# Designed miniproteins, single chains, continued (3): the designs that were tried, part 114

Each design is a single chain, and the fold is of that chain. pLDDT is the mean over its residues in the fold that is shown.

## One batch from the design tools (miniprotein)

Design m11976
Fold by ESMFold2-Fast:
Structure m11976 (fold): chain A 57 residues (1-57)
Amino acid sequence: SDAEVRRVARTLLATNDEPGGRPPASLDTIAAAVAALMGVSREHALRVVREVAAERA
């Protein structure tokens, strides 16, 4: 479901923004993780990750 893809993307982006010793991952890296977890294409995941990132800015 699109809502679940957005929820997972938001969670991973929030974790990526936490200060803590590792450099922040790229949006491509987060999209790859979302794609793997949700069984969607990387293109679809990247679109959702970019949308959620823009909403958080």
Scores: mean pLDDT 77

Design m11977
Fold by ESMFold2-Fast:
Structure m11977 (fold): chain A 73 residues (1-73)
Amino acid sequence: DELLKEARFKAYEGLYLFSDNKEIVEISKKILELVEQYKKNPTEEIKKEIEKLVEELEKLEARILEENPPAPL
């Protein structure tokens, strides 16, 4: 499922690129937990939870990137 691959990718991105941000790390861990749950028992409810957390993660990442724009050389 493309959604699960995207969710897992986003979660790892959060853990590796934003490791110093506690909120991103926590959401990323929750996404990975839900992906494992969905792998065992795929349900619409778990899928909705994954989508919700991915949206929250993307929102937080966007805000951090906006606050830390690259300096011009």
Scores: mean pLDDT 77

Design m11978
Fold by ESMFold2-Fast:
Structure m11978 (fold): chain A 65 residues (1-65)
Amino acid sequence: MHFDQGRELIGQGNKAKKAGDNEKAAQYYRQAAEHFRSVTDPALREEAEAMASWAQKQADRLASQ
């Protein structure tokens, strides 16, 4: 279920970012990346790795603001 949780957390991060809450958005994106990195299903590996990389970059960018 980590993939679904990661997607939900990205949604929360996007909502926080749109509201200008960069700190909360960074926290959600960081949590999303952790969930995607926890995906062990080989069929989802490539997509999960891409999503984790994207979410981590979003978190790093927002945390530096």
Scores: mean pLDDT 82

Design m11979
Fold by ESMFold2-Fast:
Structure m11979 (fold): chain A 59 residues (1-59)
Amino acid sequence: MALEEAREKARKALELMSPETPEESKIVGATLILVDEGVPLETALEEAKRIVEELLKER
């Protein structure tokens, strides 16, 4: 797997999203961590969204 190329694409995609809220910034951060662990960008983004949503429900 071309992990380095996948990470570069993930960084560019997340930069284009321009997170405007703290919640979006948390999703971006979690997505980058998952991509660094070798999770595909699409799966990482979906998982990060689920994690952030569950944290917000517990508030």
Scores: mean pLDDT 70

Design m11980
Fold by ESMFold2-Fast:
Structure m11980 (fold): chain A 69 residues (1-69)
Amino acid sequence: SAEERRRKMANAARLLDTDGDGRISRAELRAVAESLGYEYDESDPLVTLLEFLAEKVKADEIEVPELVE
């Protein structure tokens, strides 16, 4: 489900947060999606989420709480 995907994505994002500051780059976010076995299918709700978060990343890094929300 989309909710389950978001949870796995948030957990993986925390793993990729090497600085421990609660932030993750767009490149790391895409790597998380791919590592979870998602092909970047544009019909998938996860892709919509990634596009939304990528828009926020244009300013800097994504804060981990935004991946959970």
Scores: mean pLDDT 54

Design m11981
Fold by ESMFold2-Fast:
Structure m11981 (fold): chain A 94 residues (1-94)
Amino acid sequence: VLDEALKLLEEARKKIPTMSPEEFIKYLQELVKKLRELAEKSKDPVIKTILEHMIESLENIIEVAKVDPEYAKKLALKELDTFISVLKRVKEKL
């Protein structure tokens, strides 16, 4: 679950800057769906809680993207960097 989440976030960080507004919104919706599936599969309550916080944050960014997609991209990239750092730190302690 943790390695799968990290791969999804690192791929998102790489792809998001090059996307159109429409592609970006669709991509975030698919990312949220995949993260939700990982949260349901997670047996670790810490990892599950982190994934649930990530889902909530990304859903909020999708709403921002409907009014200001360029600002939403900046928010998404900052949030992805934060969550990647958190997950890497959790992985180091396992």
Scores: mean pLDDT 82

Design m11982
Fold by ESMFold2-Fast:
Structure m11982 (fold): chain A 106 residues (1-106)
Amino acid sequence: EEEERRRQDLIRISKALAEIARELGVDTAAQHMEEARKLLEKGEDPEKVAEHYRQAADAFRAAGKDWLARIAEQLAELVLTGGSRFDLGVLDVAIAVEKVVIEKEK
């Protein structure tokens, strides 16, 4: 049950970050976040999920979005180490704040 809730939190956060990436025109990062989400939904190897998060982070960094790159790197670490729901909650809030900032700048 706890593992399933954590997996659902990661799926939701990955979807949110993919939306942010598309809004910012970082399509490569959006693609990798969507692939990570699909792998999570299939229950695939956490290492494969982490690889897509790392590639998303590299794409964000190349686009000058260092803050989003750090979030993607943290997601890779959390999926490999099984981090706490508190850590996922902090990332969820950070992503929600970023969405509000992007919408306000439009």
Scores: mean pLDDT 77

Design m11983
Fold by ESMFold2-Fast:
Structure m11983 (fold): chain A 83 residues (1-83)
Amino acid sequence: MAEYREVAAEAEAALAAGDREALVEAVARLAELLIRKALEEGMSLEELEELARRIAEEARALGEDELAEAVEEAARRVLEEAR
């Protein structure tokens, strides 16, 4: 939880500052932490893959292609490590 809260605070600060690169970085780290935690709590690889896909689709719908790509890459990396 502490690490998640820290990264979430970084994302909020980046958004407030208009720091796009820092925001993308923080979102990627948040996605990685959330996926790892969900795996530890018993969520299946299939469920996590679907969740990551939905989040990326929502980001693209908002015009946030860079954020969508960051989430997809973070999810792919964590899921590959879990195989």
Scores: mean pLDDT 76

Design m11984
Fold by ESMFold2-Fast:
Structure m11984 (fold): chain A 77 residues (1-77)
Amino acid sequence: SSERLRAIALEMARRMQEHVEAAKAAGRRLSEEELQALIDRLLAEATAREALSPEERARLRAALDTFGRALLAELEA
């Protein structure tokens, strides 16, 4: 359901925020490649836990990519 995917996306977004904040605290910038690797890892974990279909996984990945780019844009040096 849309509600279920939203809940999963919010949990993954929270983990992404924690990762970005930890990098910021360490004075390190995340690359797009590193962020994509994190998204892929979180998505694989969610897929296994929630039995996501390939279509659900693709939709969730697109949403997380959009969110991740916004996070990187806010991380200024």
Scores: mean pLDDT 80

Design m11985
Fold by ESMFold2-Fast:
Structure m11985 (fold): chain A 84 residues (1-84)
Amino acid sequence: AEGDARIRKLVEELRKLGEKDPSYRTLAELAERDPGRFMRLLAELAQQLADLVSEIQKTLEDIVKRVNELLQKIIDALESLLRE
């Protein structure tokens, strides 16, 4: 099955990372022992990452909006000073 090939490739990559960090070795062992649990864990982690990216994006959009509002206020103040 194509899913089995995908899991095998992920296990190989996790083993490579496990040479640098023991946590990745544990994940590789889980993937080999219980692929179903491993896939559920990956789905949960993918969702958590998506949520984190969404929060970062919202924070960046809020910062950009506040900067643009401040710049507009500065422009308006300068235009007011230039007219009278």
Scores: mean pLDDT 70

Design m11986
Fold by ESMFold2-Fast:
Order: C-alpha cells, then structure tokens, then sequence
Structure m11986 (fold): chain A 108 residues (1-108)
C-alpha cells in the first residue's frame, strides 16, 4: 500500500518535470505548430500528474492544489490551441507549481 503510494508520487513528479521540459522546448521552438504541439503535450502531462495526486491523496489541501493544477492545465491547453503561447506557458507553469505543492503535502 505505502509502496504503491510512493510509486504514484514518483510518477506524478516525473510527469510534472517532463511538462516543464516541454514548456521550455515549446517556448524556444521556431515553428509555431511545433510550439503548439509541445505546449499541448505539457498541459496534458500536468493534468495527468494532478489526477494521480487526486486518486492517492487523503489530504484536502493537496486535493485542492491538484484541482487547481487541472484548472490551470485546461486554461493552458485552450491558450495553446488559440496560439497564445505566452498565456499557455504561464498557465501550464502555474499548473506545475500546484502539482508540486500537492506532492510536497502528501510526502510529509
């Protein structure tokens, strides 16, 4: 049981880290369609990380941060779809920060 929780936390942390790398790649990319693709993938990874936290967490504060991360990931996805890459970056990075806050709570 504890092992499964630790494995889920590790998976969420890896997804959050990967999302940050994809945001950096998307913002440095010269092709707008490739930038869009990378930012959309980053938003999806933030959402997946937050959903993992929601499934394993019994802490209400961690659940609230995970829910906020999902909201920010969806906002970032919409901004990326609209070609607003700076807004997409901002929202996805906010989502990553919320995932990391939720992980910090459940690791205590």
Amino acid sequence: EEKKKREAIRRAAILSTAAGILVAGGMSEKDPEESRRLLLEAAELVKKAAEIVLKISTDEEAKEYAKKAIEKAEEGRRAAEEGNFEEARKKILEGIRYVNKAIDIIEK
Scores: mean pLDDT 88

Design m11987
Fold by ESMFold2-Fast:
Structure m11987 (fold): chain A 72 residues (1-72)
Amino acid sequence: GDDVQSNRLTAQGGGLVRQGDYVRARSLYQQAINLNPNYSQAWRGLGSVLDRMGDTDTSQRYYDISDDLRQR
């Protein structure tokens, strides 16, 4: 289902981050969020990619969303 696919996309995004492919990693994390917007790890992953790309303000917002989702 969407939860399983969101988890897989998030794992694939993490692999791309380790390879330095931030453009594709960002795309996979965005797809994961579109399938399951409550998956905190996908928001965390997207925040990490944006921070590495120099968008620190948006990164912090996405980290905050991830933390909020984990506390619900």
Scores: mean pLDDT 85

Design m11988
Fold by ESMFold2-Fast:
Structure m11988 (fold): chain A 83 residues (1-83)
Amino acid sequence: MHPALDYIKEGEEIVEELRRLYEETGDPRIREILERAEKLLEQMKNILNLGGVVIPGEEAKKKAEEILEELKRLLEEARRIAA
């Protein structure tokens, strides 16, 4: 219900979709995208954890949003490769 938790959930869904695409294709380019996405998701979790006492800082939220947009771009690239 908090936006920060929604960002983590959406990021996890993107990583799971990337894993599925890699399992279906076996394409090493999708593997590289998946590895990058997993690292970005961990960075987002760390940022939100360090900023999260009662209310996440605006800077932490903005960085999480930037990471989520990068995850979306990586998913689009992987889908293009898989098509």
Scores: mean pLDDT 78

Design m11989
Fold by ESMFold2-Fast:
Structure m11989 (fold): chain A 58 residues (1-58)
Amino acid sequence: SKKEELIKRLEEDVRISERAIEELRASPEADKVIVQVSIGLLEAIKRSNEARIEELEK
């Protein structure tokens, strides 16, 4: 269904965000302000997508 396709895309975006966050945290520049801000932004995007998945699964 269209709903199942959207959930699949959002789940893929969550996985991509998780990978990007892990790579940034493992970076030698992880303590830099710009890297911390980037991690925070990716975590916010991930949370938004997870909330949307939860809403769609109701």
Scores: mean pLDDT 87

Design m11990
Fold by ESMFold2-Fast:
Parts: structure tokens; C-alpha cells; sequence
Structure m11990 (fold): chain A 84 residues (1-84)
């Protein structure tokens, strides 16, 4: 899964886009992102990946708050990561 081409490649626009998705799709997208980048060794994503895996939906909900969401959105825009 990739963000639509009409979504600007800014952290703010990506966060806004993610929040417009149905909750089920938001969780799947974040799970895929955490899983993919947990393997790359991003220190912010590695703990979040472990927490999401252990705590499920509650941990994922926290990712839509604060600076972590902005960091994830920026990396998604810059790296153009396919999220499957």
C-alpha cells in the first residue's frame, strides 16, 4: 500500500491522510510500516514495533499522537515505502 499520488509529501499531509482512513486500514498500515522498518533498525520504530506486537491496538493508537507520527509520516514520504 502507498499513499495516493495526490497526497503532498509533507509530514502534515501524510498524517492528515492517515487519519482519514478507516480505523481498520489505519492499524494495518501502521502495523506494516512498523514491521518493515523495525527490520531496518530505526530506533523509534523498533520499540514501537515491539510494543505494537505485544500490546496490539492500544499501542498503535498511541502512534497517532505526538512527534512519532510526524517522524513516521516523513519517512514514509521520503522513502516512498510500499506498505503491504
Amino acid sequence: FRAPADVPDTPEAIVAYLKTLPPEQQRALVDSLLRAWGLVGDPRLAPAYAAAKALGEAAIGQLFKGDFVQHVARLMAVLDVPLE
Scores: mean pLDDT 51

Design m11991
Fold by ESMFold2-Fast:
Structure m11991 (fold): chain A 99 residues (1-99)
Amino acid sequence: SAEIPALVEALLDPDEFVRRLAVYRLGSLGDPAAVPPLLEILRDASAPAVARAAAARALGNIAHPEAKEPALPVLEGLLSDADEEVRLAAKEAIKRLTP
């Protein structure tokens, strides 16, 4: 979908409602084209914790089978993240990708 780049960028927005709407929309689209840029946010240690948590939630909500193999190692690494919201988002995303 043409809106994926804008939705991924919205995950970096300082407004919690903007981030939540982007997570919801990415999940509703279910487009696996969102997976690579979401993984870039998760791998970026300089990205804000709120953005990494939102990216993890978006991956879980997309729940695409093709996302499982590339996302699982990254999400498993985030289970040890310093931020509690990132750890919780990663745990939920893993559960959704591995039913």
Scores: mean pLDDT 84

Design m11992
Fold by ESMFold2-Fast:
Structure m11992 (fold): chain A 61 residues (1-61)
Amino acid sequence: DNTPLVQRARRIVDQIPRQYTDLRRQAQRFYDRLTNAQNSTQQTGQMLSIIGRYIDVQIAS
């Protein structure tokens, strides 16, 4: 099921500080794509992990 991954994507977007508008927009676009995808567990999870880590690195920098 895609629901847990969609929830995770939403959490990622929510956790991005507003000042990182570029990252938030990327994550929101990803989230929008996920809501249209029926169920793609593995690839969706990988994309979420990549985005999450990318955001973490950008914020830490």
Scores: mean pLDDT 64

Design m11993
Fold by ESMFold2-Fast:
Structure m11993 (fold): chain A 81 residues (1-81)
Amino acid sequence: SAAERAAAAREAAAQALELLALSPEEAKKLAEEEGIDVSGLDPEALAERIKRAARDVLLQSARVLEALGDLEGAAEARAAV
């Protein structure tokens, strides 16, 4: 349903906001916990890559929320980018 899609988009936006708050050390730890080989990776470059992906998720979530009439949720997601 539209309500379920809106809820999923809001959840995705909330998760992306958590990723934007990560320090380089936290981003590296998260990647290691997910089984990603981070040896030889610059923690700052890794964090920036994760944050770019998170911003893309926020923009996608904003578009979905706007299409479903959740203008407040869409505005909040866009403000975070």
Scores: mean pLDDT 82

Design m11994
Fold by ESMFold2-Fast:
Structure m11994 (fold): chain A 84 residues (1-84)
Amino acid sequence: SELQRQLERSRELGRSIIDLYVDQYLKKNGLSDKPIEEQLAILKEKIAELDAKIAAGDKTVENLVELAQNELAKRRLEEKLAEE
């Protein structure tokens, strides 16, 4: 039971850290004040653009990092929209 409680606390802490990271990323990109639907639309467009560049051979560290950041932000926002 204690191990289960520690695991759940770790999961909750992990979600909180991701939320803080995503909030900071959205703020850095001027998206934090936009409705979540608009944030998702912009993130999806950026992901598609980065995927196209990477598929075309532009596999720079910058493009890979930006793709990972946008994918993380998108997934977390989709999770928040699915939560009631």
Scores: mean pLDDT 80

Design m11995
Fold by ESMFold2-Fast:
Structure m11995 (fold): chain A 84 residues (1-84)
Amino acid sequence: MSVKEKHREELIEHLRKLAESPLLSEKVKEAVRKAIEVLEKLSLEENFGAEALETIREVGGEEAYNFVRPYIVNMELPKEPFVE
C-alpha cells in the first residue's frame, strides 16, 4: 500500500469513528458520512483532509465544519468529560 493510499484509508476509518460518536448531531454525522463517500472515490493526488473538510462544510455548513475540524486535523475523537 502506498503512503497516500494508507493516509486515505486512515482518514476514512477516523471519519467512520466520528460518525458513530454520540456527541455529534445527526446533521454533522450526515456531513461526515458524505465526506467518507467523497474520499472513497478521490484521486490519490488530492489533499484528503482538505477535501473531507470542504465536503463537511458543503453538506453540514460552517457550524459542522468548525465543530469537526479540530477532531479531523488532530485525528482525535470527542470524549465525555468524565471518561479519562
Scores: mean pLDDT 75

Design m11996
Fold by ESMFold2-Fast:
Structure m11996 (fold): chain A 75 residues (1-75)
Amino acid sequence: MIEEAKKVIDEAKKAVEESREAALQNIGRFAQLALELGLDQQTVSDIVNEITQALLESPEKAKEVLDKAKKILES
């Protein structure tokens, strides 16, 4: 359900400002929903890795990658 995955991304963006651990939990939920929506496992893995790397750099970078993932779901 694409709407559910988009909501999880929005929750992850909020969680990034609260804690890295909370953000990672929401990213895991997004990955499960994206696979259920029929996205390739490789595509989902690439997105998750990009977000995780961005979280190591800054919350702002992580939010940018999350916005990119949300746009992919809308396409």
Scores: mean pLDDT 76

Design m11997
Fold by ESMFold2-Fast:
Structure m11997 (fold): chain A 58 residues (1-58)
Amino acid sequence: SMSELLKRRADIARELAEEFEQKAVEMEKAGGRDSIVQLARGSAKGLRELAKRLEEEI
């Protein structure tokens, strides 16, 4: 069903968001460039917002 598809996509988006946040923390600890770290955090935020919107459609 459409609801099942939206839930699976929301779950994937949340998983990817966690991965991007973990990568941002790792990059920051390794002395990575602030612009790249902020890009990773921005990606995580965008994915969480996407997951929330998908969940609101269910």
Scores: mean pLDDT 85

Design m11998
Fold by ESMFold2-Fast:
Structure m11998 (fold): chain A 83 residues (1-83)
Amino acid sequence: MTPLEILREAKKLIEEGKGEEAIELLKPLLTDENPDVRARAAYLLGLIGPEYAEKVIPLLEPLLTDEDPVVREAAKKALELIG
């Protein structure tokens, strides 16, 4: 699957309440070479819901120091969304 296809599938899993499966799909995208992919993956992790916060927060924290300012902003917003 392309990164865009993975992002779409992860969004569907989040909507279905399958947060654990969504985390597994999104985790490798957080280190993708494309900053747009990293930013979108971070934002979707923020949408997973507060029950997964303990798993999601450690994945988002490294992105707060990402080289790309769009990725840093996405991680910040995701952390605000997850609670």
Scores: mean pLDDT 87

Design m11999
Fold by ESMFold2-Fast:
Structure m11999 (fold): chain A 65 residues (1-65)
Amino acid sequence: MAVVEVDVSSLSPEQAREIGEEVLKTVPGVVDVRLEGNRLVITAESEEAALNGASTARAQALRLA
């Protein structure tokens, strides 16, 4: 398993949770997403899946900021 963190400090907690839920549902191989302070912690089956999850989360965060 791989873990990656994405900074969501520019978002509200509600927006961060929505992004996390979408990443968990839409990115293959992502098995868990948690909001820990100002970071989304993405757990995935592989390093590639973790990086894909992080990229999706960052793209969505950028559109909302």
Scores: mean pLDDT 83

Design m12000
Fold by ESMFold2-Fast:
Structure m12000 (fold): chain A 95 residues (1-95)
Amino acid sequence: MPSVEELLERLQEVQARLAEAYRRFKEVQTDPKLIKEADERVAEVTRKVGLVHTELLILKAENLDAGPREVAMVEETEALADEVIAYLEEITEQA
């Protein structure tokens, strides 16, 4: 089972990749509809990261190990982020 620290590092990597993809998107995109859609998708991932991060910090504070539930939450967050990043990269390439 991954440690809480390993899962926290995976969430930080997700946030870094999402931030970079979103930064590149914002540099080239001028369509307000596409910007709004991207903002909503990025906000959804950011909210999910925040919830999972809070759960992991509670485990760390209580000296509890991460279980299958926490691993699944991180994997779900990574999958959602990958979908949003792919969307941002596709639209950036079309600009």
Scores: mean pLDDT 86

